Designed miniproteins, single chains, continued (3). Designs and how they scored, part 34

Each design is a single chain, and the fold is of that chain. pLDDT is the mean over its residues in the fold that is shown.

## One batch from the design tools (miniprotein)

Design m9149
Fold by ESMFold2-Fast:
Structure m9149 (fold): chain A 87 residues (1-87)
Amino acid sequence: SIEDEARRTIENAEKLLKEAEEFIKKEKDQVKKDEMQALMDQIRAQIKEIEELVRKKAPDEEIRKKLEELENLMVRLINLMGESEAA
């Protein structure tokens, strides 16, 4: 169900946020820390929006769109954590 898809994606996002919190503690670049914090805040906001849509029994299409937006934010956070910036 779309609710099961939402739960799994949210669980993955929450796991990523925990990994990002540990990464930020070791990061020395303040600009990168600020950018990561902004993305983490956006991810948390998107999770809350998806949870509200599921609670309200919003159309599957609307929930799916917000899940795709959440996945895009997660990819951006992973990239910022330096996995794609190793020269």
Scores: mean pLDDT 84

Design m9150
Fold by ESMFold2-Fast:
Structure m9150 (fold): chain A 75 residues (1-75)
Amino acid sequence: SLEERYEELKKELKELIKKAKEKGEKDVALELEEALGLADIHRAVGKIAGEPEEGLKKAIEILEKAIEEAKKKLG
């Protein structure tokens, strides 16, 4: 489901935040934390607007893009 995909991506992103912090990559960690917050906002707004699936799809896209960029920067 979209909810399961969202939770899997959140878990992966949180693991990347830990990795970035361990490597001293503060900017990467901050970018990931900002993406996580933005994704949570889109999910919440979707629920309030009566469009939970659309909010969840936007949240997933935000997390996927942030994870891809972080993996490129962290090597």
Scores: mean pLDDT 87

Design m9151
Fold by ESMFold2-Fast:
Structure m9151 (fold): chain A 85 residues (1-85)
Amino acid sequence: SALEEAQAAEEGARYLERGGQKLVEEGKSDPEKLRQVSQMLQDDSEQARQAGLQSSPLTGQQFLRMADILEQYSEEAKRLAEELE
């Protein structure tokens, strides 16, 4: 159902936020690891954004939100890598 789909998307966004935070935290003392995390999250963000653009408006909005979350953590990992060098 649409309600179940919306709830699953919201839960997925929360898991991505927690996963992104964990990956950045685990890499925070290693600039090479942080750069790898940044690239991986950026690639995942691009895939989510493409999926969002090809989806219905409601589902697309959830994918675009996930893409924004992934991009935010990608940028944070990159910033931390630059600060360590």
Scores: mean pLDDT 75

Design m9152
Fold by ESMFold2-Fast:
Structure m9152 (fold): chain A 96 residues (1-96)
Amino acid sequence: SAKEEEVKRIVEQVFEDMKEVINELKETSDPLKKSIYMMRIMAAVETVFYYSKYLDKETKKEVLERLKDLLKEWSKVANRPDVGKKWIKDIDEEEE
């Protein structure tokens, strides 16, 4: 549907922002920038969860698996395995 295609476009844009944040985190030592990037990742997770409800079951699963992969990379780069594990658990529960 036209709504699903628009949702896919939004999700792809969110994933591109997450990739940018992960790359910027590799280069920064600024605590303020790290805090802003944390908030951007939180917003991205919430946005993907919200829009995933408009996707068919198969596409939703693919989107949530991609979100998990990006969060695994983010948690490693940010050195936040505690937060990464919690969000991955929340995603696994949403996939059920």
Scores: mean pLDDT 84

Design m9153
Fold by ESMFold2-Fast:
Structure m9153 (fold): chain A 81 residues (1-81)
Amino acid sequence: MKREEFERLLKELEELMKELGLPPEFIESSRAGAERLAEEDLEAAILMLKAMIAGLKAYKSGDLEEARKLEEEFKKKFEEL
């Protein structure tokens, strides 16, 4: 089920990009590029998506500002209890 795997990975990539606060236009461009590649070579598109997801996850793991914001939200909710 290669197309289903592609759609799942594309959704994961889009969610990661949204979580990182990337502009919608950039997310749309990335989606369009992936879809074009998938029309020519679905397996290459899947590999590309896996590589991009891995790169974004590594970047997110090093994002101290985002980690700090999440910690502040957690603390605020705890104080509201």
Scores: mean pLDDT 71

Design m9154
Fold by ESMFold2-Fast:
Structure m9154 (fold): chain A 98 residues (1-98)
Amino acid sequence: MEEQKELDELIKGLEFDIENLKRALETSQDNKEQIEKEIEFYKLVLELVEAFKNGDREKMREIIKKLVPNLTDEEIEKILSLPSPLDVIGYLYGILNR
């Protein structure tokens, strides 16, 4: 129950960030492609958090492959074996920001 509450708060935060990026996209002249990529990234993270909330491991694997296409099935299983959904998300952010 507490873990689901933390995931619900994360979902609300991601939705807020997506709306802020959408507003930035409407007012930006120069960085539209970069902002669009950031919106798509946050949408995938949102779907991943929803998959964790629902316990949908198949959907988790699918979204992780979309976020980091170069990961093998074995690497995805190792990531999904991390102690919490927040650890999984943090690890994925670490890979993508290398």
Scores: mean pLDDT 77

Design m9155
Fold by ESMFold2-Fast:
Structure m9155 (fold): chain A 69 residues (1-69)
Amino acid sequence: LSAEAQAVLAKGDQEVQRLYNEALKLYEKGEEDPSNRVKLGKEAQELVEKAGELQGEALAKAKAIEEKA
């Protein structure tokens, strides 16, 4: 991979990891507060889905950079 494609993937991976860490915190809060567990679990799931979307976008962008280079 070119340096540009690697940078895009690395930045995407960093954002994905940030979202996963935030989702984990929400799951932990849900374990401590069972009355809000379902709500916090849904919010965590939305963050996981957002991370998947960002990963897909980063992969597509990196591929476009490689095809152009």
Scores: mean pLDDT 80

Design m9156
Fold by ESMFold2-Fast:
Structure m9156 (fold): chain A 85 residues (1-85)
Amino acid sequence: SDIQTAIDYIQQSIDLLRQGRVSDAQRQLQIAIGYIQRAYDQTQDPLIRQARDYLIQSSQLLVQGRVPEAIQLAQQSLQYLQQVQ
């Protein structure tokens, strides 16, 4: 499913961030955002919208070098997505 695919990419991104691989993590987050947006367009689920907004903010924090805060928002996004399963 689009939700499960997004969860997998977010988890990979968090792992890459913990390894200091910020550019690779950013690419994984952008892919996850695409899958989340598609799922939101099909369902209009508020939990999916919250997950999307947190991932977009996480991506913006990575551009600013704020890696721990980006990880925290990506983890919050995962919690919302896991509730729609």
Scores: mean pLDDT 89

Design m9157
Fold by ESMFold2-Fast:
Structure m9157 (fold): chain A 103 residues (1-103)
Amino acid sequence: SSIVKILDRLIERLRALLERVRALGLEEAARHIEEAIRHLEEAKRHVEEGDYEGAIEHIDEAIRHLEEARRIVAPVDPELALEIEVLIGLLGIVRGLIKLIYG
């Protein structure tokens, strides 16, 4: 599935970003990114099972956690916060594509 491959790439980008957030000592933001990764792994499983409603719910939870991480990161590292914002935007596009094609 092309959606599964896109989710895998976004998870890999979030893992790299998580290491950078951890290096800044921002433990709360790191926990939010870890939760976003967990939700995207679940979204991937739901897509593989054909449960597109479940996939969207997990993508929405991942976006919520990334919005919290972005808010915490922004005053410390505004460039890193912009990278989180880009990933939120890409997840919004993936969510929209799932809804358009399967909803």
Scores: mean pLDDT 92

Design m9158
Fold by ESMFold2-Fast:
Structure m9158 (fold): chain A 75 residues (1-75)
Amino acid sequence: EEDLARMRRRRQVIEEAKKLFSEGKEDEAIQLLRDYAAEEGGTLEVREENGEKYFVLRTADGEIVGTFKFSDLKK
């Protein structure tokens, strides 16, 4: 079901995005996540709860493969 190559790709993208966030490259990190979601045929959804922003990564099948608290990625 979960292919090793797909898992590796997802891990690399997430790690790269976190690195970009830590470097203050928020726009590039968000763009990377959006590009990855599009590559998988999915979407990147933005949610706000209690003044905190969250990014939800979904596949084409609607499955959530990652939820990232904006503040956690920025630090």
Scores: mean pLDDT 72

Design m9159
Fold by ESMFold2-Fast:
Structure m9159 (fold): chain A 72 residues (1-72)
Amino acid sequence: SKELEELRKKVISLLEERGEWNLAFLVDYLFKENKDKSLEEVVELILQFLREHGYDDLAKEVEKIYEEIKKK
């Protein structure tokens, strides 16, 4: 849960910094609805959502955030 909250904060901050406010809202909703799932399961859901909606560059940045969290 601590790693999941860290991922959520960093991902939402990234999306907001990119001016993707509606996307940040939707992604935050996905985190909240899946708070009972593992870090890996939530990352897969977020990456799939971003890629399906054409945000491949943002998906790559989310993968980098995830890898940093995993190495702690």
Scores: mean pLDDT 85

Design m9160
Fold by ESMFold2-Fast:
Structure m9160 (fold): chain A 87 residues (1-87)
Amino acid sequence: MSLEEKAELLLSQAIALASEASKLLDRETVRRLVELLHALAQAIAAGDLETAKALFLEMLDLLREETAGDASMQALIDELEAQVRAL
């Protein structure tokens, strides 16, 4: 699998994670997540994997802080972060 294909797969996982997290989050945090996901999708489409990796980590940091009380969400964030760092 290419790095670009791995990034696309991780984007799909990030969208699913953000969708589940959105049930726990206020409207402003959801807006910030949508903006980060749009920027991330654009970076991946442009082949800018360095920017994509940075945006993935920024999104995961936001999710980690905003869902700190949800152990299941923290576990999913940790799993995705490990995959992102391996890009």
Scores: mean pLDDT 85

Design m9161
Fold by ESMFold2-Fast:
Structure m9161 (fold): chain A 79 residues (1-79)
Amino acid sequence: VRVEIEIEAETEITASMMAIHIAVLSRIYGSLDSLSIEGTKVYATFEFDSEEKAREFAEEVRRAAKKLGVEVEVRIIRD
């Protein structure tokens, strides 16, 4: 199961904070495949062994984004 994340923040500092939170969360839920930061945008892709873990991770990412006031798009892709 693949999770794709796209974040747009108002500042590079906020984008970096989101990238750190995502990296920390990924250590609990699954494997980080790629992470890139381009100015105020963060792109990340993760691989999970279960849909349940992928959904839990997606919800935690959305909660973190809401607390930091950033826009996030999270997609879960089934294999």
Scores: mean pLDDT 79

Design m9162
Fold by ESMFold2-Fast:
Structure m9162 (fold): chain A 62 residues (1-62)
Amino acid sequence: GFFLSQEEADSVVSLISHHYKLSEELKQEMREAVQKLLSKGEREILTIMEELRKILDEHRRS
């Protein structure tokens, strides 16, 4: 759906972490960022994905 539950958001982080072979620390950073968004009522999938993309991009920056 357009809005994610906490379980759906956690599943998205897990799938991204497996796909990109992310470290446990980076996975935890993504989980914390998503938790903060959900706590503010920001449950829209596009908003969550944009925040995760931002975190991933920061860790690719050389």
Scores: mean pLDDT 79

Design m9163
Fold by ESMFold2-Fast:
Structure m9163 (fold): chain A 72 residues (1-72)
Amino acid sequence: SPEELAKAKSEAKEAFQRIQSNPSATEEQLQQAQELLKAVEEAKDAKEARKKSVDLQVLDGLLSIKKAVSKY
């Protein structure tokens, strides 16, 4: 539905903002995140948008773990 598509795009933007502000993110990871965000924004259906949005959220989670581990 259009609502599900809009939600996926919103969640992807939030994940991208967190990745972009994470000092543990490499240039390559920032580029990957940008490509995933573009794929979500260009998606015509909710299924594709959700899949790419989840990939962005996974990357955000992995970078959060890297930031936490870098303390040790």
Scores: mean pLDDT 83

Design m9164
Fold by ESMFold2-Fast:
Formats: C-alpha cells, structure tokens, sequence
Structure m9164 (fold): chain A 88 residues (1-88)
C-alpha cells in the first residue's frame, strides 16, 4: 500500500472505532445484564479497530506521511473507551 492508502485505511478504522464508541456510550446509559455480551463485544471490536489504525499509522509514518491527526483521534477514542494509551 502507498502511504496515502495507509492513511485512508487508518481513517476508516478510526471512523468505525468512533461509531462503536458512540454505540457503547449509548448502551452505558441503560446497561442491563442482557446487554453485557453485546457491550463487551463492541468494546473488543472498537479496541481492535484502534490497534489496527495505530499499526497502519506507524507504517504510513515510516513512508513519510503526517499521522499527527490519526494519533490524536486514536488517543481521544482510546480515552473514551477507558483504554490507557502506551507511553509516547
């Protein structure tokens, strides 16, 4: 993939993680025992999308792309999900 294609794919993964974070926050407002499996599945999926986006961003940066926006969005969504960002 070109660096531009890596950035575009990372953005799509971040967009999906953000959508999942919105759905998780909606479920958290009225979380029932019956929703626990769905809630857990959404969190795992959102974390997986962020990890994939992070890896794509690292590869894009190695090809000379500016990934500052991608890193900031990943950090913001990780915070919303209650996930600690690895040290800089």
Amino acid sequence: MSGEQLVEEARRRIDEAERLADEIEELEKNLTPEDVLRYTGLKLRAIGELITAGLLAIQAEKQGEDVSELRERIREIAERLGVEVPGE
Scores: mean pLDDT 81

Design m9165
Fold by ESMFold2-Fast:
Structure m9165 (fold): chain A 84 residues (1-84)
Amino acid sequence: SREEELFRLIEEAVREAMAKHPEEGKVTVGEILDAVMERLKDDPELLREAVRIVVEAGKLLLKEHPDGLFTPEEFIEAVRRVLG
């Protein structure tokens, strides 16, 4: 489904963001958005949907993590919650 495709794309983007900043053990919404934008540069419609989900997941996590730093696992779980 499109939800499964979006989930896989965002999970891969989270892993790419983590790989670029391995010393921190955490990711930011900005780092994940950079990875998503690079992966989907040739698909603007899918990019808009992925950006929306990433932003919504970040908003859920910001209530508990006001510093904006998340483990990859915490972010992936928030993405699952946003997608339903």
Scores: mean pLDDT 83

Design m9166
Fold by ESMFold2-Fast:
Structure m9166 (fold): chain A 92 residues (1-92)
Amino acid sequence: TDKTKITLKATLPEVVKGPVKVTVVAELVDGDYEVLEAEANPVKIDEKKGTTTVEAVFESDKLVSGLGQAVVEADGKKMEVVAEKEAEIIKE
């Protein structure tokens, strides 16, 4: 059975020290869409720039052809990031 693992790396325009919820819309090879959610911890915090880099790993039981818009929720705030530039899709 074909599975897709997706690693999303995103830089947030805010300093976040706790875990974040990452939601992304995945485009499937059959033309449907799937909403994927993952919890991620900050990989890098740059307090001088006011940025946080997060890395989230998603798994799908379907074949993914691309990623759409990602939303990160931290400290009660939602931030939109462009997933397609910072995503790696691995097919099994």
Scores: mean pLDDT 72

Design m9167
Fold by ESMFold2-Fast:
Structure m9167 (fold): chain A 59 residues (1-59)
Amino acid sequence: SVVGVLLEQGLVTEAQVARAGATLQAQGNAAPSPDDVAETLVQLGYITQDQLDAAAAAE
């Protein structure tokens, strides 16, 4: 998954991923996809869109 690539590359921490998931659940998304989590990491400012695009290409 893209989130797995971000974690392997050290661009995000497991705590930041958990926070993104919690943010989506608070917004009514009870079962967020890895793509939803990855986009939320960008929205929270933990990564840039360019970093997300590079991680997606590396998957």
Scores: mean pLDDT 82

Design m9168
Fold by ESMFold2-Fast:
Order: C-alpha cells, then sequence, then structure tokens
Structure m9168 (fold): chain A 71 residues (1-71)
C-alpha cells in the first residue's frame, strides 16, 4: 500500500539520522502512517501487522525522544 511504502521510507530516514530529535519525529510519523493504513485496511491480517509495526515504531520514537531529552 502507499501507506506502507511511505512509512518504510520514513523508517529508513530515521535509521540514517544521528539526531535523536529527528529520529523521534520520523519514527512517530511512520507509526502514525501505519495506524492510518490499519484503519483503511479491509484485511484483518494486514491490520494486525500494521498495528504491531506502529507499536514497535512508537517504542523507537519514545527511546529517541528520551535520548534527546537527556542531551
Amino acid sequence: SSEEKAARELEEEAKKSKDPRERALLYGIASGIYRLGAWLSEDPEERERFLKKAAELDKKAAEAYKEAGIK
């Protein structure tokens, strides 16, 4: 889906960034896009997969945000 593609591109940009504030933002946006994709999906398996990925990205965003707050 277009949502999955957009979210993956943001994940890759986050992985390349050394700035924890930028990583937090990119992971957060990617998580939001996966949640939108889940809401739009008619496939229960795809919805579950997208929500799981969104939750994992939320954790990565939280860790990056915590790192940014320490510095």
Scores: mean pLDDT 85

Design m9169
Fold by ESMFold2-Fast:
Structure m9169 (fold): chain A 96 residues (1-96)
Amino acid sequence: MRRLRELKPENEVEKVSWELDEKIEAGTITKEEYIEMLKRIADLYEQLGKTEQAERARKRLEDVENDFEGVIRSYAEKAREAGFDELAEAYEKLLK
């Protein structure tokens, strides 16, 4: 860790990603929160020079802004196919 910062950008990306996953699993995340977290993740990847990851985060942000329900439904289906039934149920609750 840096002396003048609690978290380096790399660790901050991991923290925000964990917070996002936790809120999704709890079924408490709103569309607005999801968008804000994706923007922060994209910004942090750009600060780290990870252009591909930043571009993926921006594309996900665009998809969520255009069709939130479709994106979340797709994630629920993929989670269920992978055997993560609890995660799939959490995603489905976000559409209610």
Scores: mean pLDDT 72

Design m9170
Fold by ESMFold2-Fast:
Structure m9170 (fold): chain A 73 residues (1-73)
Amino acid sequence: SDEAVRAVADRVIARAAAVAPTQRSEIEALETLIEILRREIERLRKENAPQDAIDWLEQQLKEAEEELERLRR
């Protein structure tokens, strides 16, 4: 179960990261990653995915948002 939770989270992060290279700037790449993470978290919540997967993705989202704020300063 924990393994399934991690596998779902890893796939979402990998998909989000794969989109980043299509952006013109590091800021645009982070904004795209944040949008994908928010969308996937909402999808997982609607699908009653394991809470551990959602919590881990929310932590990744927080880290991405903090990095974006750092770059905007």
Scores: mean pLDDT 74

Design m9171
Fold by ESMFold2-Fast:
Structure m9171 (fold): chain A 83 residues (1-83)
Amino acid sequence: MSPKEKALELARELAELLAKKYGEEAAKRFLEGLEKEIESIEDDELKVEAAAEGLKALIAKLKGDEEEFEKYKEKAEELEEKL
């Protein structure tokens, strides 16, 4: 999969977790906004990778995995510093 396709797949997984906790309508609106932001990234693999790591961190947080959250959060922050 392309880096953008990978990020969009993670956005969908995050939205599914949000739907279970906050309701389907809120998750749908969140996903629509996030998909637009990811699709707006032009040929910047580093920016897409930073977004993907940030999404992994949020997914881990919603699943209650604090160790995975800290790991992916650190990776996202390191990538953001390079932008």
Scores: mean pLDDT 77

Design m9172
Fold by ESMFold2-Fast:
Structure m9172 (fold): chain A 82 residues (1-82)
Amino acid sequence: SLRDTIHQMIDAGRAQVDATLAALADQPTAARRQALMDVVHQTRADIMQTVLDADPNANDEIVYVQQMYYYMGLDARLGAGA
């Protein structure tokens, strides 16, 4: 389903975040956070395009819920409240 596809894309985005953090392990937190924002932006863009391609009339509530799962995971990984 569309929801399952979005969840899979969020999980893939989280995996990319983890890989990015591992690759930048020796870098300052600020540099790692900046790199993570690129992954977040790309993942959000990909999810939005997937939603629009599947249903141009998709409601904001579904997109909001999926995005919240993604951001909650990122905040935990960085140890920061945002």
Scores: mean pLDDT 69

Design m9173
Fold by ESMFold2-Fast:
Structure m9173 (fold): chain A 109 residues (1-109)
Amino acid sequence: SEEDAQQGILDLVLDEVLTLSLSDQQAFLKALSEILELIESKKELDAEDIRKIEEIISKLSERIADLLRIVLGVMLRTNKEKRVLEVDEKGLEKAKELRRQIEQHIASQ
């Protein structure tokens, strides 16, 4: 199913994040948290929201940025008719669980 595919992608992201240095794990967690806080209040993203997300990602290493772009692909979908990015509610909830798992891992070190 689409939900199973989304979960599989996020499980791969989790595995990759857990191989990173503690400082890179913390950078990923901080950026993911900032993106989630921005997205959680919205059903669709405007150009300013997209610019804010791009600014958050632009401050990260290429490896961390690529992992966050994969997570964004799970949280967001393109509405071609409206020409907007919409928030995928199921993808958002899975990304929140990813954040929780990373927080727990960091706290256990």
Scores: mean pLDDT 88

Design m9174
Fold by ESMFold2-Fast:
Structure m9174 (fold): chain A 91 residues (1-91)
Amino acid sequence: SLASRYTSARLRAVAALIDGDPAAAVDALGDAVDTLEEMRDSEPLENVIRLLETTRREAERLKREHPEIRAQVDRLIDRIEESIRKLKEEL
C-alpha cells in the first residue's frame, strides 16, 4: 500500500542517519514525498497535507542537524511547500 511505502521510506531515513549517511536520509525523505504525491489521487487531501507537513518538519530537523546537506534538503523543503500550497488551493 502507499501508506506502507511512506512508512518504509521514513524508516529508511532513520536507518541512514544511524549509519551516518545524511545524504541517503534526504533521498529516503524524497521517496516519502513521492509516495505522498501519489496518495493525492486516493486519499483525502487533508490527510496528505498533514503527512506532507510532518515530512517537512522531519526535513527541517535534518537540515539543522546536518548543515553539510543543506542545499539538498532546501530543494526537498521547497518541493514539499509547493505541494502543500497546491493541495490547499484544491480544498
Scores: mean pLDDT 87

Design m9175
Fold by ESMFold2-Fast:
Parts: C-alpha cells; structure tokens; sequence
Structure m9175 (fold): chain A 62 residues (1-62)
C-alpha cells in the first residue's frame, strides 16, 4: 500500500542518514536498523516500525 511504501522509504532514508551522521549514537543507529530489519523479515508490525521512527526523530531533535 502507499502508506506502507512511504513508511519503508522513510525508514530507509533515516537509516542511511543515521549511518552517515557521527552525532547519532551507535545505540540509536542499532535500534533503528534493527526495527527496519525486523519489519522487512516480517517479525515486526508497521506500528512498531513507525514507533521506532518517531523515537529516533525525537532523540535526534533533542
């Protein structure tokens, strides 16, 4: 669905951005990468991936 594809593209963009950003902690990078990987493997829901994205964005904005 369009919402699922948009969520996946946002997650991929944030993972790529986090990998290139030395100011992002390794724990935050790992948490986001793990959430995306588990979603792609069918082990996590869209809601769980969205929650991980929101958490990452809040921590980065602080």
Amino acid sequence: TADREALLEEAKKLVAEAEEDPNVSEDDKLALKNALEMFLDGQASEEELRAAIERFKERKAA
Scores: mean pLDDT 79

Design m9176
Fold by ESMFold2-Fast:
Structure m9176 (fold): chain A 70 residues (1-70)
Amino acid sequence: AKIAASLDANLALAKANQDALTLLAIAVALAAQGQTDAAVAVLNEAIAIAQAAGDSDTLATAQALLALLA
């Protein structure tokens, strides 16, 4: 419960700050907990933010993780 609440708070903050790298870290943590659908949703948000920022390295990493989980 406390770990999940911390991830939810960090997810909201990362979205507000458009921090694609923090979203990648959250997605990895969700996948490690078996929350694959939630991890995929967060990765899609990280992809959108990375594309908007022109961050090709973060975009490529997010797409690779999404392919691994899907």
Scores: mean pLDDT 77

Design m9177
Fold by ESMFold2-Fast:
Structure m9177 (fold): chain A 66 residues (1-66)
Amino acid sequence: SEIQELFELLHSEDVEVQVEAIRKLYEMGVPLEEIRAELSKLEKVPLEVEVEIGVLEIERGVSRVK
């Protein structure tokens, strides 16, 4: 599965590969919550990866107001 392959890339030591995988998962409609949950399994999350997912959460219009 392409989605499963992209999740595997989130575990890459290459920050650019991780960022690209996040973008592709987002474009495929994978929930950002699932992407963030997978990243939380990493011992270290690069700042660039955290920034990218944060930007996508803002673009998706994640509202904290009901």
Scores: mean pLDDT 75

Design m9178
Fold by ESMFold2-Fast:
Structure m9178 (fold): chain A 92 residues (1-92)
Amino acid sequence: MEEELEKKKKELAEKALAAYGEAAPHLRKLLVDREELSDEEKRALADALEATGDALEGLAELDESGKNKESFLASARYARDLAARLRAELAA
């Protein structure tokens, strides 16, 4: 692995973790506490999930071993699908 590629992977992983951190309190409220999100919370969660999807797709592209590629792509797809649903609710 080249130094530049490892640095890029680390930057994308940190970006994904930061986006997960932004999503975490809203996901707890929605999935664990089963409470309704406000429109502002839905927008914030959708933004965080879209950022998570972008970072995970980047990590999948850089996964030379391919071992984590399917997991990264599945997680990115889940994040984007949930973001799209939240955006649709806000547009209604």
Scores: mean pLDDT 80

Design m9179
Fold by ESMFold2-Fast:
Structure m9179 (fold): chain A 85 residues (1-85)
Amino acid sequence: MMTQQQILREFIRIMRDSDTDGDGTISFAQFDDFIADIRARFPDITDSQFDDLRDLMRQADTDGDGTISFDQAIAAFRAFLDRYW
């Protein structure tokens, strides 16, 4: 089975691959593509679990500007992993 460290490393890789502008942030407008990439790598995650992940990501956007930094996204994903793995 994949370790939490291995899963986190793949998540970070997907984030970097999705950051085509190299600005270290992910916009909510890019979320659908980002979630699709995560689904492709983690097929065992259910739609309900992805809804929880989206909610954690939205909560990480404390400024309400419609973007999330890599650090905020990583923190949200760690909280998600602690809940389900």
Scores: mean pLDDT 72

Design m9180
Fold by ESMFold2-Fast:
Structure m9180 (fold): chain A 93 residues (1-93)
Amino acid sequence: DVNQAVSLIGQGRYQDARRIATQAVRRDPTRQGYTVLAIAYVRLGQYQQAVQVIDQMRQMGIQPDSTTYDVMSRAYRGLGRYDQSRFYQQQSD
């Protein structure tokens, strides 16, 4: 359940949040599910996996929102790709 994964993020339980969000996305691929999964990866320092999750969401025709763009900005910053990070930060505002 995506709401369970959101709660786990709020508790700092990022590995549990990643596991629950992965199951939620596999069962029902939603923007919220993919975004929460990508947040869990960013919090775990797994920045490339966060980018891959959002790219998968986009390939399924699910449009990013401002929260998705904020997550992409943070992931690219973690990867040292500062031009991409600035680009997505502009989209999140």
Scores: mean pLDDT 88

Design m9181
Fold by ESMFold2-Fast:
Structure m9181 (fold): chain A 90 residues (1-90)
Amino acid sequence: VEEAERAFYEAAFRLNRKGMELLGVGSDEEAEEGARAAVESTRAAAEAGKLEELREALEELVRAAEEYPELREEAEALKEAALRLAEAVS
């Protein structure tokens, strides 16, 4: 579980940071806060058994990232890490 949480945090941090850098906004601190919030929300959704809602949200995230080709790899990594976290807490 801790390993899956760390992997998800790192993927979320990379996505947030790269997205902020491309848009010329935000800070490393804001990227870290976003990553922590994402881990907490994903864990809560998985523990509540809302795996379909989680999957749909992740698919929307990947779809949004497709508007920015530079973010696609980070978004796909985040989706994979989130699903691994959901499986670990189920």
Scores: mean pLDDT 74

Design m9182
Fold by ESMFold2-Fast:
Structure m9182 (fold): chain A 71 residues (1-71)
Amino acid sequence: EKEYEAQAAEAQAKVPDKKASLEILIKLGEEQLELLRELLANTEDEEERAYLEERIAKIEAEIKKLKEELA
C-alpha cells in the first residue's frame, strides 16, 4: 500500500503538465454530465432516471474534487 502510493507519487511528479491533465479530465467530465442530463430529460422510466441521477451525482462529485485540486 505505502510502497504503491510512493511509486504513484513519483509517477505523478514526473508528469510535466499536471494542471493540463486536470483541465482535460474536468472538460471530459462536464461533457459527460451534459450528455447524461440530456438523457435524463428525455427519460420517463423511474429505474433509468434513478440510474442516470446516480451517475450524474458521482461525476459532479469527481469534477468538484478536480476543481478543488486546481484551485
Scores: mean pLDDT 74

Design m9183
Fold by ESMFold2-Fast:
Structure m9183 (fold): chain A 80 residues (1-80)
Amino acid sequence: SKVEELFEELKEIFLKAYEKMSEEDRKKLEDLLSKMVEAYENGDWEKFREYAEKVVELLRENGLEEEAERVREIAEQLLK
């Protein structure tokens, strides 16, 4: 499904990001991703957007601008 494709793309992005990030920033990313998943499962789209924006910001702080933009696009596609 399109949703499964989007989650696989997110997984690929995060694996690449982890290779380029410090241990401290990896832990921040893991916390934010956990919160994003919880918000998505609860249908809390406002919290999902908030955590997605924080993920985008963290990726940009690590010089991962292309990854950040793709995460933003995928998050928008996951919201219906």
Scores: mean pLDDT 83

